# Designed miniproteins, single chains, continued (5): the designs that were tried, part 22

Each design is a single chain, and the fold is of that chain. pLDDT is the mean over its residues in the fold that is shown.

## One batch from the design tools (miniprotein)

Design m16738
Fold by ESMFold2-Fast:
Structure m16738 (fold): chain A 86 residues (1-86)
Amino acid sequence: LDEARALLEAFRKQPPHIQALGAQIFGKRLVDEGKLTEEIIRLLEEWGREHEEEARREWSALSPEERAKAIEEAEKLVAELVAKLS
């Protein structure tokens, strides 16, 4: 539980566009894996909605190479979180 909280807190320190993408990927996986993570999913979704405009602006400003890098980073963060929670 404490490790999961620390990882979630580290994830929230990422840029808005990475957090929004990560929340989508993470939310689907956590729902499929267990009920203990539903509150975490809701918090990430709520945060994502609050920063939706900022995330859109950041995505629009990125080059294709930067977007690919951001997707890779979000997937790595989600994979690490899933591995630690499993």
Scores: mean pLDDT 66

Design m16739
Fold by ESMFold2-Fast:
Parts: structure tokens; C-alpha cells; sequence
Structure m16739 (fold): chain A 71 residues (1-71)
């Protein structure tokens, strides 16, 4: 039970649908590549909406920060 994720999902409920489709694509890619690489590939996909591209870009930044922090 993730309180942080729950509150975050509430704020971004309209974007949850877009994320679902994105994860569908990422599932196929992630099978052979890292999540970070899959997101980078999805970001360069012309089929994504501009809002989805912004979100992916910010998620990539977050992932990189997490790896830096994890050490």
C-alpha cells in the first residue's frame, strides 16, 4: 500500500490511461532492454502525444536521479 503513489495517481488520474498504453509498449521493449532505455525509445516514438513525451522525459530524469541516489 503506497500512500505516495495513491495520492500521486489521484492528481494524475486523467494521465493514468495514457500511462497504461505506454506501459503496454514498454512491456514489449523492456523484455530485452532496461526501463531507462525503453523510456528513451518511447520518447522518440512519433506516435506519442506531446504531453506523454513531456511525462516520459521527466520520468527519465527521475529514474536517473534515483540511480544516482541509490549508489
Amino acid sequence: MEEELQKRREKYRPLAEAHRKLFEILSKIKSNVTLEEALEQALKDPNLSPEDKELIERYLKGLREMREKAK
Scores: mean pLDDT 63

Design m16740
Fold by ESMFold2-Fast:
Parts: sequence; structure tokens; C-alpha cells
Structure m16740 (fold): chain A 73 residues (1-73)
Amino acid sequence: GTIKLSGDLEEDKKLIEEAVKNGASDEEIERLVMRIQFTYDKEKAVELLTALYKALGLDDETAEIIAKHSFAL
């Protein structure tokens, strides 16, 4: 199903970690990344994206770098 963000950072972190543990598809992860970028300011979105990439198995440094550069166009 479609993952809906609440706008609460801690609630959405838990929801993201649960979705990844439940085997969310690549398409669901892609939509989730876009929703995070749309729902949150850059600072909070980077924090939430870092948590998402860490849940997907990336190390802390790599996850943060990718999250920060997700807003680079």
C-alpha cells in the first residue's frame, strides 16, 4: 500500500523503519523519498532520509551524504 507520512519526525522515522523491515518495494521506497522531500524542510528531510538509507543497510556516513545530496539538482 501507499506509505503516508504524518508530518511528525519521530513517528515517520518509525513508520519508515517498519516499512523497510516489512520489505517495502523499490517503487514504495522511491515514492517515500519524494514524499519526505515534499513534506519536510531540508534539515528534517535529510535526517529522515538518513534514517531510511541506514534502514536499507547503508553506513552512517554514506547514508548522510546521499541524503544531503538528494536535494542537489
Scores: mean pLDDT 77

Design m16741
Fold by ESMFold2-Fast:
Structure m16741 (fold): chain A 79 residues (1-79)
Amino acid sequence: SAELERERERRMREISELLERASRLQQEATELREQARRLEEEGGSQEEVEALQQRADELEQEARRLQAEIDARVAELNA
């Protein structure tokens, strides 16, 4: 039905948005790790290096959480 098709399209759009968010979080985490590496090589503050690494870890954890949500939503579409 047209109603079921619209619902499927909405769910697919939501999955696409979550995938884009997860990708952005992973990109930000990569950039923060690169910043931490450069700061460490330049003899910067260990506290600042650790803060950047912690932020990268938090973003990676959020990306993994989003991936679990994506996987669940994809499973629902295939049910």
Scores: mean pLDDT 89

Design m16742
Fold by ESMFold2-Fast:
Structure m16742 (fold): chain A 92 residues (1-92)
Amino acid sequence: MDEFLERLRREAREELLRLGYSEETAEELAELVAELARGLMELAERLGYEDPVAVLEDPELSRELWEKAPEEVNALMAEYLARGRALVAAAE
């Protein structure tokens, strides 16, 4: 889990920097991406998935997770999108 989240955070930070975000904003947004992924992985574990990383990497398993727990997935997505928007607004 931690190795996957660290890789995801690094990749997200690099992509955000390429999109023109400042180093500070890119780092904070990349941390939010990793936190959202952790929340989704914890949800997958609670629902009985054997490999939470595979759930995030496989589009079919990701769809299945959303269909099994739409309220929880939507709540996580809404929370982290709102936090991301607030960070971008504060930086700009």
Scores: mean pLDDT 81

Design m16743
Fold by ESMFold2-Fast:
Structure m16743 (fold): chain A 91 residues (1-91)
Amino acid sequence: SMDERRATLILARLLAVESEMYLSLQIAKKLNAPQDVIDQLEQLSREIQRLVAQAREALRNGDLDTAEALVDQASDLADEASRLVQSVLAS
């Protein structure tokens, strides 16, 4: 069904967001980024985990619109984390 395809795409996006956040943290740690940057990335990681958990709950309830809005928010935060890591690379 269309809803099944939409749910699958949302799940794929959630996995991509979690992977991007994980890689951002690993890169920052490998580059020996300042502790305040690591702390900011860990805070973003916790917020993303909260949004991902809420999105998975919305998916279980069949609320695809809410799940999509939550994954959009998580994606924006993952992009923020990537920009923060890029700033460390430019230092």
Scores: mean pLDDT 90

Design m16744
Fold by ESMFold2-Fast:
Structure m16744 (fold): chain A 62 residues (1-62)
Amino acid sequence: SKIEEIVEEAHKNGESVASALLEAGLSLEQVDEIIEKLKLPHDASKLSEEQKKKLIEEVKKA
């Protein structure tokens, strides 16, 4: 699955950021670390464009 598509779908559907990252194949530990590092909201619909970009960059490194 492509992370950009997963993040955009979660944003449109008001899914949690954590659920989207788990769907992308990340572990619970990786998800918690990324959310804490980037200070992301729980609700993906609340992500700014800048937060979405930084999130995608961090996932590509994981």
Scores: mean pLDDT 81

Design m16745
Fold by ESMFold2-Fast:
Structure m16745 (fold): chain A 73 residues (1-73)
Amino acid sequence: ASKLEQAIAELKGAIAAQKAGDYNAAVVYLNEAAAILEALGKDVSQLLALGVAAKDQLDVTGQLNALIADLSA
């Protein structure tokens, strides 16, 4: 799989972890996705902010789905 597909898989993992109430796992997935996207030269500022929100146990599912859609286009 491409690095971009790997990042999308990590973001989907974050959504699944958050739905399970595992915000610690969600933050790990978001940090892994951010590292991949940064290596690809993409701006990760929004994704890092979503990681902070997930650490505070805020639902970021909608924002992550929007980011996945943008990355998949």
Scores: mean pLDDT 84

Design m16746
Fold by ESMFold2-Fast:
Structure m16746 (fold): chain A 64 residues (1-64)
Amino acid sequence: SEEEKKKVETEIKKLIDEYNALVDERQALRDAGKLTPQKEAELLARINKVEDEMAKKIKEYKEL
């Protein structure tokens, strides 16, 4: 369905925005000298989760 494709595309766009926000937060903390090992590990875990969710949504989109 075209409507289902548009819905999944919108979900993918939201995941891209979340990914960019996490990457930007990590960079901003690094530039400020405030990126602790714990905070970096937390941000990387969240980035990896978003990447996994994007891969699943892209697969779903291709199967529609």
Scores: mean pLDDT 88

Design m16747
Fold by ESMFold2-Fast:
Structure m16747 (fold): chain A 55 residues (1-55)
Amino acid sequence: SKIKVDLTKEPEKVLKITAKNLREGFSEWDNGTLARALVAMGASQEDAEYLVSKI
């Protein structure tokens, strides 16, 4: 199923929670893969890398 994230509700907080969930569920993924997943959900590359660095 397709996961849709509502970025209108505190986008930074939503992306941070999603990044933590991805790290927990896909511990084998590197930081670049996690950042690309966040970018696919609407984050900028810089914001995605920043959020991944916090988890």
Scores: mean pLDDT 69

Design m16748
Fold by ESMFold2-Fast:
Structure m16748 (fold): chain A 68 residues (1-68)
Amino acid sequence: MALSEEEREALAARRRALYAEIKASGDVRAYLEALAAEVAERLGLPPERVAELLALLREAYETGEADV
């Protein structure tokens, strides 16, 4: 199932920390890869879905549609 309320709060805190890191370093690729892997692990997605999730996150970040 989807993430619990506590897990979503923990991920939001990590996202804030990682966004601050991106702002400082500009290492968007490492951030998106880590985020995709963590989300896939928590949702129990198979490896092929991790690649798809990474592609979607990258596209959303590049087009500015991060939260849609």
Scores: mean pLDDT 65

Design m16749
Fold by ESMFold2-Fast:
Structure m16749 (fold): chain A 71 residues (1-71)
Amino acid sequence: MGTLTVETEAAPGQTARVEVYDADGNEVGSAETVGGTATVVLRDLEPGRTLTVRFYVDGVEVASVTLTIPP
């Protein structure tokens, strides 16, 4: 099974949030910080599983990435 580590960074006074969703749209992990780094660690991921990671800054989505866990 795979492991995924996702980090996001925030400037001082800025709020950053990361959310991770599975292929069915269920949230499987999230982390938030005000300044500094927020980290999500997901374990026991099945190979071939597709995840969507969304990044937010001050409540606004700034980036998203879709990835597939390697076989």
Scores: mean pLDDT 80

Design m16750
Fold by ESMFold2-Fast:
Structure m16750 (fold): chain A 77 residues (1-77)
Amino acid sequence: MGQRQVYYFGLDEEELQRLLEIFRSYTWPGDVSLEVIRGSDVAGPEKYIVRLTFSDSLSEEQADQIVQDILNLFRKG
């Protein structure tokens, strides 16, 4: 793997379910992987940490735009 771009989200259960629905329906311009870390060790209001990993085939600007689009969808949609 080349240099990958990684984004983290602290989410509650409702936000996690919404993100998973968006991830399944979204058309990705390149390789993206989603990993959910169940937060039994998270001492905050977030119960889950989600890691999105973008392939080096995607530019930093493309990855950032995708992240912003996802955030806008599940927080305002």
Scores: mean pLDDT 67

Design m16751
Fold by ESMFold2-Fast:
Structure m16751 (fold): chain A 86 residues (1-86)
Amino acid sequence: FEKAAEEAVEEVRKKVEEENPESSKEAMEEYLAEAIILTAKKMGYPTVRELKEELLKWLKENKLEADPEALASWERVVEKAEELEK
């Protein structure tokens, strides 16, 4: 899961940077949500719900523990991804 979670974060970041370098914060969060849905499917998860639990667990353990703003942003993006999958 560690490698998969790291790949998910990097893939989402890469897609935003390549396809929406000048986008607004809200547009960026929406794009990240869509990228997370695609990443979940590529990793073999049927829905973002399963990926969400593993991703949030990884973020708390290894990443962004010293940056609450970044962690909160990621939680919002994952929540939006769940809404889009409905």
Scores: mean pLDDT 64

Design m16752
Fold by ESMFold2-Fast:
Structure m16752 (fold): chain A 61 residues (1-61)
Amino acid sequence: LEGTYESKSLGKVKISNVKGNEAEVEIEGGGRTKAEILEVDGDKLLLKIGPLAGEWLTRIP
């Protein structure tokens, strides 16, 4: 689950320190925060950051 992901609204997102359904997230230009992994589907991951609705991210190399 750790690695670099991308979405149209967030841009590049680095996911690290995954423990259960929690992770640390570094958003390009946005800084670092904690997030919750709600679902995983192949190369896609549904991530929830704070009070925001879940966002689907796609894994990139």
Scores: mean pLDDT 77

Design m16753
Fold by ESMFold2-Fast:
Structure m16753 (fold): chain A 80 residues (1-80)
Amino acid sequence: MDKEKLDKEVEAAVYLIKGAVALVTARRFESRGDLEAAKQAYEEAIEWFKKAAEVGKDIPETRQAAEDGRKEAEERLKSL
């Protein structure tokens, strides 16, 4: 396994986790009626998922998970 390839896989996974955490945080704010905090957290989730998809573009599973998360965050943001 190439160290450079492994470093990119780890970086993409970290961004994917950050996106997922931001998405969960946004949902919690939304459920509490804190719509401004929810909006900010959904926007953060979108940015992390975009980075995960870009870094992980050659990792199909990571790219797909990031794109799915981004779409969910965008749909929820539109409903606020």
Scores: mean pLDDT 85

Design m16754
Fold by ESMFold2-Fast:
Structure m16754 (fold): chain A 107 residues (1-107)
Amino acid sequence: SAARRAARNAAMDAGTQRKADELYEKTKKLIDEVIKRAKELGDQKFIDEANEAKKLLDEGRAETDPARRVQLYATALKKATDILKKVNEMKEKKQRDIAEQLQRLLE
């Protein structure tokens, strides 16, 4: 029974670790995209917020408990997603402002 319990625990840990790895890759890609777009906007606040999300991702990598690692990565993913929405909204506003200014100059 000890061998069966060890195998069951190992299978659960492996499943949780696979979820953590998938969530890490998704979150890392999203944070990189947020930082790129924030730099294009020249907005230091969004860069700082994205770096806070990256710090949570790094904390998750240092975590030895796969379940806690998933929670840290999920928190980083939510934070990065929220920042990306704000960055996209500001980019759209800036593009509209530029288009309106160009139209005014051409009239």
Scores: mean pLDDT 83

Design m16755
Fold by ESMFold2-Fast:
Structure m16755 (fold): chain A 56 residues (1-56)
Amino acid sequence: AISREQRRSALTLVGAYLHGLGVPMTPEVLAEVERLLDEHGYDVEAVIAALERRYG
């Protein structure tokens, strides 16, 4: 199970990456990020790589 602190840290890092790309953190984008984090077992590097392929 992922702790609340680990989830917050992961969201902060992914959010910073998306902010750098100019992607606003809308409810839809937040839902996509949460789904990707769950799919990749909260591996932030894997999630960023997936987002980079989609938005980069």
Scores: mean pLDDT 80

Design m16756
Fold by ESMFold2-Fast:
Parts: structure tokens; sequence; C-alpha cells
Structure m16756 (fold): chain A 74 residues (1-74)
């Protein structure tokens, strides 16, 4: 099941956190991909697109905001 795949990824992550400490990054690019794949397998293309798009959009929007602020500052 796709959900088990995501859980396995989380397990591996939790293990790495316990061993090496945490960087406070709950979601990485790999996590986003795993979640997107999970929803795709479920047949929820809407949720897959929304989740992946929202996260990517937020990251891109943040970068765009920083660039815009740098321009205004000049």
Amino acid sequence: MAEERVEEHRRRRARARAEGGTEGMPLTEEDIRALKRMYERRGDTQKATDLGGSLVHLEKGKEAMDAYLAKVKK
C-alpha cells in the first residue's frame, strides 16, 4: 500500500533523527514526492496535485518574495 510506503519513509527518518539528531526539517523534497505518489496511487489526483503544488508553490513563493524584497530594497 502507498500509505505503508510513506510510513516506512517516516520510520527511516525517525531513526535517522534519533541517531544523528534533528535539523528540524519535517518535510524534505523526498517526503513531498512520497506523499504525492501516495495520493496518486490512491487515485486522488486532485489531492496529489494540491499537496505537491501547495508545498512547491509555498517554497517558490517564498523565494519570489525574497527576490522581490531585495529588488525593492535597492
Scores: mean pLDDT 57

Design m16757
Fold by ESMFold2-Fast:
Structure m16757 (fold): chain A 87 residues (1-87)
Amino acid sequence: SHMEKSLESVKEALKEAAEKKDITGVETLVRLIAHEFRELGHPELAEEFLRRAMEIIRKWKEGEISPEEAYEELVRLLEEAMERFKE
């Protein structure tokens, strides 16, 4: 589906931003993902996704997790949100 193709593109963009340690780029991407969930009629999913994603980014900013761990956690969160979106 179009959403599944978009998911792979988003995962690649998140990976590139995390590898470059581009925290601002990752924040921009998670906000865009949340905006898309809102536009598709899932504002509660968008809010929950953004809240949880920003907590992962906070841990990375504070040195609690590595960029690689932040990427892995964000991908898991995105995949979880996509499954809830399909329900």
Scores: mean pLDDT 82

Design m16758
Fold by ESMFold2-Fast:
Structure m16758 (fold): chain A 95 residues (1-95)
Amino acid sequence: MLTPEQGQQLLDEFREVFLKEAEEVAELVKQGKKEIDKDFAEGLKRALDHLESVLPPSMYPDLMQMLKELLEFAKEKDLKETAKVLEERIEELEK
């Protein structure tokens, strides 16, 4: 388990990397490479599993806020597979 300070650093780094990679994936999807979204979504699922395993429970509200922001971005970019992974993770964390 990370400290809250380490957890916040990890969330900030995760957001930065995701937004950069998702923008690149969105451009490829616009070019007709729809399979790239599915591949990215599979990688994201694994990354979120790891993130959840190391974050302290006190950081879950911050994780939820980030996931909702990333979901809005994915929907705006028409990354349907990526958006589905984010939506499913949000639903799991709300239980």
Scores: mean pLDDT 84

Design m16759
Fold by ESMFold2-Fast:
Structure m16759 (fold): chain A 64 residues (1-64)
Amino acid sequence: MTPEELVELARKAAEGDKEASRKLGEIARKYGIHTVDLAGIVSYAAQGRLEKALELARKALEKA
């Protein structure tokens, strides 16, 4: 899993893609991503702040 893949999935989930939202939950469980970190990534992706979303995704995956 790359940070770019995580941010792309978060962007799709923020756009209302239920399948992307489901996959985000599976990935968060698999990689041990905390719910607060996941919510931050989705929030920044929804706002179009992709650089900030990518920064959080990298940090979350490094901790997992």
Scores: mean pLDDT 81

Design m16760
Fold by ESMFold2-Fast:
Structure m16760 (fold): chain A 80 residues (1-80)
Amino acid sequence: MEEEIEKLREWLRSLGIDYDPGDPRQRDKAAEALSERLDLPLSFVRELIEKVLAGEISFEEFVLLVEVEVGMNLIKRAVA
């Protein structure tokens, strides 16, 4: 669990997000910042962060799901 949270924290920092998703007081801010930077629904990002914290998905699965959603949103904007 802690290892997955550490990976998520470092990945967020690589995107310029300094909020700690493992800190309950910063979790919403981390989700909001990621949602804004990647143009993803806040509900989607929040759910995925919660799943990593609950041990339901790995950090690697989290990144894959985020990348897929980013790709889908880019395609939707190009078609719209």
Scores: mean pLDDT 79

Design m16761
Fold by ESMFold2-Fast:
Structure m16761 (fold): chain A 95 residues (1-95)
Amino acid sequence: MTPLQQQAIAILQQTAAQVRTALSSDPQRAQLIVDGLNELIDRIKNAKTDQELTLQLQSTIMALDTGSRDLSTSHPQAADIFQQGSDQLRDLMLS
C-alpha cells in the first residue's frame, strides 16, 4: 500500500473507533456506521492506481460530509467525528 492509502485507512479506523465510543448507548446504529466505514476502508485498500485512490478518497470525504449533516441533530458528537475525519482526509490529499 502507498503511504497515502495507509494514512487514509488509519484516519477511517480512528473515526470508526470514536463512533463506537460516541454511540455506545445506541450499539445498533454504531455497528451500521462502523460497517459503512469498513466498506470505505476496503474500497481504499482495493485502489490499484493513483487516479482510483483519488476517486475513492473524494467519494469517502463526500460520504463523511453527508453523514455529518444527517447526524447533526440526533447525534451531534458523531456528526463532529465524521466532520473531523472528512477534514483530516482533505488535509491528507493536499499533502
Scores: mean pLDDT 89

Design m16762
Fold by ESMFold2-Fast:
Structure m16762 (fold): chain A 73 residues (1-73)
Amino acid sequence: MKPVKVVERKVSLPETMLLLMIGVAKAAGMEVKVLEEREDGVSVFEITLKDGNILRVEVDKVSKVLKLTLYES
C-alpha cells in the first residue's frame, strides 16, 4: 500500500509508548499484529483502524526513534 502519512519522533521510553499504543488500540476494538519484536532492536506492529486503514508502528530501541506510517485500505 502507498503511505499517506509518515511521522517520526524521538522518544525516551519506546517500550512504554508501544504498550500505550497497543492498549489504546485494543480498548478501541482495533486489531493489533506483531510483525517483529526485538529486545535490543526494532519492533514493528500494525494496527487495523476502525475505517480499515492500517497504522504501522515502528520503534528502534537503540536510536529511541518512533515511526508511524498510515496506509489507506
Scores: mean pLDDT 77

Design m16763
Fold by ESMFold2-Fast:
Structure m16763 (fold): chain A 64 residues (1-64)
Amino acid sequence: STSEEEQEKMRKSMEQMSEGLEKAAEIAKEKLKEEFKKSGLKGSHEAMRTLADEVGKVVDEYLS
């Protein structure tokens, strides 16, 4: 039987992993935005959104 202390440790570990994955996804999306901003692709919102969506799909597949 899993003790209450063991359950708390597992919950905290899962929370830390979830936070790490969320941060990784945010960093990836921000890097994509920064690259398009630097490249002078201003007004290419569709392209930037498409790449952000593709990154999001990879992250979602990883998290699932």
Scores: mean pLDDT 68

Design m16764
Fold by ESMFold2-Fast:
Structure m16764 (fold): chain A 84 residues (1-84)
Amino acid sequence: SSENDKKAKEYAKKAFEYADKAQEALKKGDYKTAFEYGVRGKDYGLKGVKLGETTETVSLAVGAVLRGIGLAIEAAMKLGIPME
């Protein structure tokens, strides 16, 4: 529905807001906070992907997921967390 697509856009927006917070934390050397915000950005992005009904909205939400994951991985590497 149009309502679900609008909510998906709100989730994508929230995901990008958390990604921006993760990037600011990375810039300050606060890698633990950056990891937590990156994970939250990914989680909100996934909610947007699940709820989105248009290709444009789903693509936006997927972009938010990828950015959140990327920032979380960068923060995890700075913290010395091993990849399994």
Scores: mean pLDDT 88

Design m16765
Fold by ESMFold2-Fast:
Structure m16765 (fold): chain A 65 residues (1-65)
Amino acid sequence: DYEKEIKDFVTKKSQEMLEELRKLREEGKAAGLSDDEIRRVLTQKAAEFSEKMKKEIEELRKKYE
């Protein structure tokens, strides 16, 4: 059942990330950034989040026997 906890963790973190990206998009629009600039920021954030999550999951799996 630890696998389910990991999946729930991933789902929750993904939702949190989507909310953060939504906020960044709105802030970018308010600041007058172009759609291209906003897309670059969002893409960078998404990649960073994905890498961090994979590392956290791998660490958890190593502890779970």
Scores: mean pLDDT 78

Design m16766
Fold by ESMFold2-Fast:
Structure m16766 (fold): chain A 108 residues (1-108)
Amino acid sequence: SEEEYKKVREEAIKKLKDLEQKYGLNPRARLVVEAIIADIEGKLPEATRLFREALGLTPQEVFDVLADPEKLREVLREAGLTDEQIEDIFKIIDEYKEKLRALPPPKE
């Protein structure tokens, strides 16, 4: 159901916001995490603006980063996150993706 998808998205967003508070991220790192949150919310124009503000990424570079976990790791490192902080973020993203895959596709 749409409610199950919403719950999975809200849980991931909460966990990412909790990491921002826990780690006291610098302003650039916060913008990158907020861009990831915007992507999870389905707000691609907002995610693109936040990546551009943080690191000057073009729209094409944002699409490439969102499609490639290795490129996203590089962006997080450039924003000044530690390897431990990056791993915590990816653990949340991977858990989110696994939960979405476990949900049945919308059937008529």
Scores: mean pLDDT 84

Design m16767
Fold by ESMFold2-Fast:
Structure m16767 (fold): chain A 109 residues (1-109)
Amino acid sequence: SAEQERRRLIIMAIAGLTSLIMHLTVLKRTSSPAEQAALDEFIARLNELSEGLQRAMQEKDIEAALSYLQRTIDLLREAAERFRDTNPRLAAILEQQADTYEEIIEQLK
């Protein structure tokens, strides 16, 4: 059903955020103090968005889910620009995840 497919897409988005948060937590261990502070801020914002997406999924609120996904895309692109010069691999991962979430938004419409 359309409802089951929408739920699957939101679960995939949440799983992607969880994976990214884990990756950033590992990266933080070998980062400079300034980079650790930036990563802590980024991780905190990703956790807030993940919690929002989880609530939207439980409430079957598609408009809320679309809003949280768009905010996630904006954050990922902001972070990619911030890390582009110091960590090009991270920037590429963030851009790829933003592109994936744009595809999820199109499928949820």
Scores: mean pLDDT 89

Design m16768
Fold by ESMFold2-Fast:
Structure m16768 (fold): chain A 87 residues (1-87)
Amino acid sequence: SLEEEAEELIEEFEELIEELRELRAKSTDPQVRRELAHLIALAEHAIRELRELLEKGELTQKDIEGARKLLEQIRERLAQAKARMAA
């Protein structure tokens, strides 16, 4: 169901935020820290939007697809930040 897909996405965004926060705490690079803070804000916003739509019963397949796309984009940018920290 759309409800179950939204709940799963919220959980994935919450796990991603924890990883982003841990990585930000370990980073000494100001540019990496700013990028990670931005990604945390994007993920937190996505969780709020999904929860609001879910509570109102207004959740659509398009909202789920948009959230999945954003999750993928944040994961890709996180991978780039990790690569920069490892270099």
Scores: mean pLDDT 89

Design m16769
Fold by ESMFold2-Fast:
Structure m16769 (fold): chain A 77 residues (1-77)
Amino acid sequence: MDEEKLKEAFEAGEELARLVRELLPTLSPEAAAQARAIFDEAERRALAAMAKGDYDTAIEILREATRELRRLHEEDA
């Protein structure tokens, strides 16, 4: 069970990192700054949760950040 959750957390983190890389050059400078802040905060919180073995919390943090970035992109369009 924990190994599957660790894999999900890793995949969620990779999705978030890929999305940031794809969106940053398409965003306004203001939105790009917000996107970086969302990514940095999510990464910090997810790593802290994973360090405690709380993979479910880490996965939710990363997926929420991905949703926030997609909303930010739609609002900046």
Scores: mean pLDDT 82

Design m16770
Fold by ESMFold2-Fast:
Structure m16770 (fold): chain A 84 residues (1-84)
Amino acid sequence: DAFVEELEARNRERALALEKELEPVVEEIKKILEENNKSVSSGTTGEEIAEFLKEQGKEEVAEKVLAFAERLQALRAAYEAALA
C-alpha cells in the first residue's frame, strides 16, 4: 500500500501539471464538442479528438491536442513501467 501510494503521489503531481497546461485547450475542445453534440468517453483517444477537431476546421487546436496526448501517453507509460 505505502509503495503504491508513493507512486500515485508522484504521478499525481505530474498529472496535475499537465492538467493545468491543458486547461485552456480543454475549454476550446469542450465548446467545439458541445456545438457538435459530440460525446467523449474514458476510452476516447487524443488522436480521435484531434481528427474530429480537424474536420471542424480547428487544425491549430487539433495540433495542441496531439502534442498533449503524446505527453499524457509518456506519463502513463512511465507509471506502468514503474509498477512493473
Scores: mean pLDDT 67

Design m16771
Fold by ESMFold2-Fast:
Structure m16771 (fold): chain A 71 residues (1-71)
Amino acid sequence: SKEDLDALIKAAQEGNYEEAAKLLERLVDQGYGKIALNILKRKGFDLQKILEAARKLGYEKVAELIEEVLK
């Protein structure tokens, strides 16, 4: 949802990469994961740190999608 996307952008702005990874899991389940990641990439957020948080927390689908966007 737009609310989840706005929360994701805020988490990324605050450097809260674990919260960003958790919100991305929700967006991936909704089918918006790739759109959300491309927005974060365009805004210049550190996708590598979000990837590290996703791997640490076991969000495998989020980690895989971030790896694809970073290619």
Scores: mean pLDDT 86

Design m16772
Fold by ESMFold2-Fast:
Structure m16772 (fold): chain A 75 residues (1-75)
Amino acid sequence: LEKSIESLVKSIKELFKKNPEKAEEIRERLIELLELRGMEREVVERIFDKIYNDEKLNPEELEELKELAKKLIGE
């Protein structure tokens, strides 16, 4: 699950190099979907930004990432 999110963020980074506008749209749509599924927008943005910048997640953020992954797959 965490690897799937990391892979998705990596794909968005690659798309950003080729088409920044489309990459930003996809990122925004994912944030909106997760917010609709009960996650705080600020939490989702922080996790994506940390992964995007290859920053280490703390234990609380790792739990947030697991919740994010579960919500993305619709569980």
Scores: mean pLDDT 74

Design m16773
Fold by ESMFold2-Fast:
Structure m16773 (fold): chain A 75 residues (1-75)
Amino acid sequence: SEATRLDLKTQLLSIRPSLPPYLQAEVDFILANIDLLKSPTVLQLAQSFVDNPSVKTAVDINVELGIEDIKRALK
């Protein structure tokens, strides 16, 4: 939902200052693509990144964001 995306945006901005530069770049990437956080799967992966920011959780969300972007392009 829109409320869930706005909550995730707030959480991402909150954790950003405590992260290393490569994960700060990931926060910026997710925020730039916040409109793609539509499916339950991608929302769960975004929450997983917020809860435990790592290369693995960044890769997991990036793969699903890529799939959502392709789906958007095909419509």
Scores: mean pLDDT 82

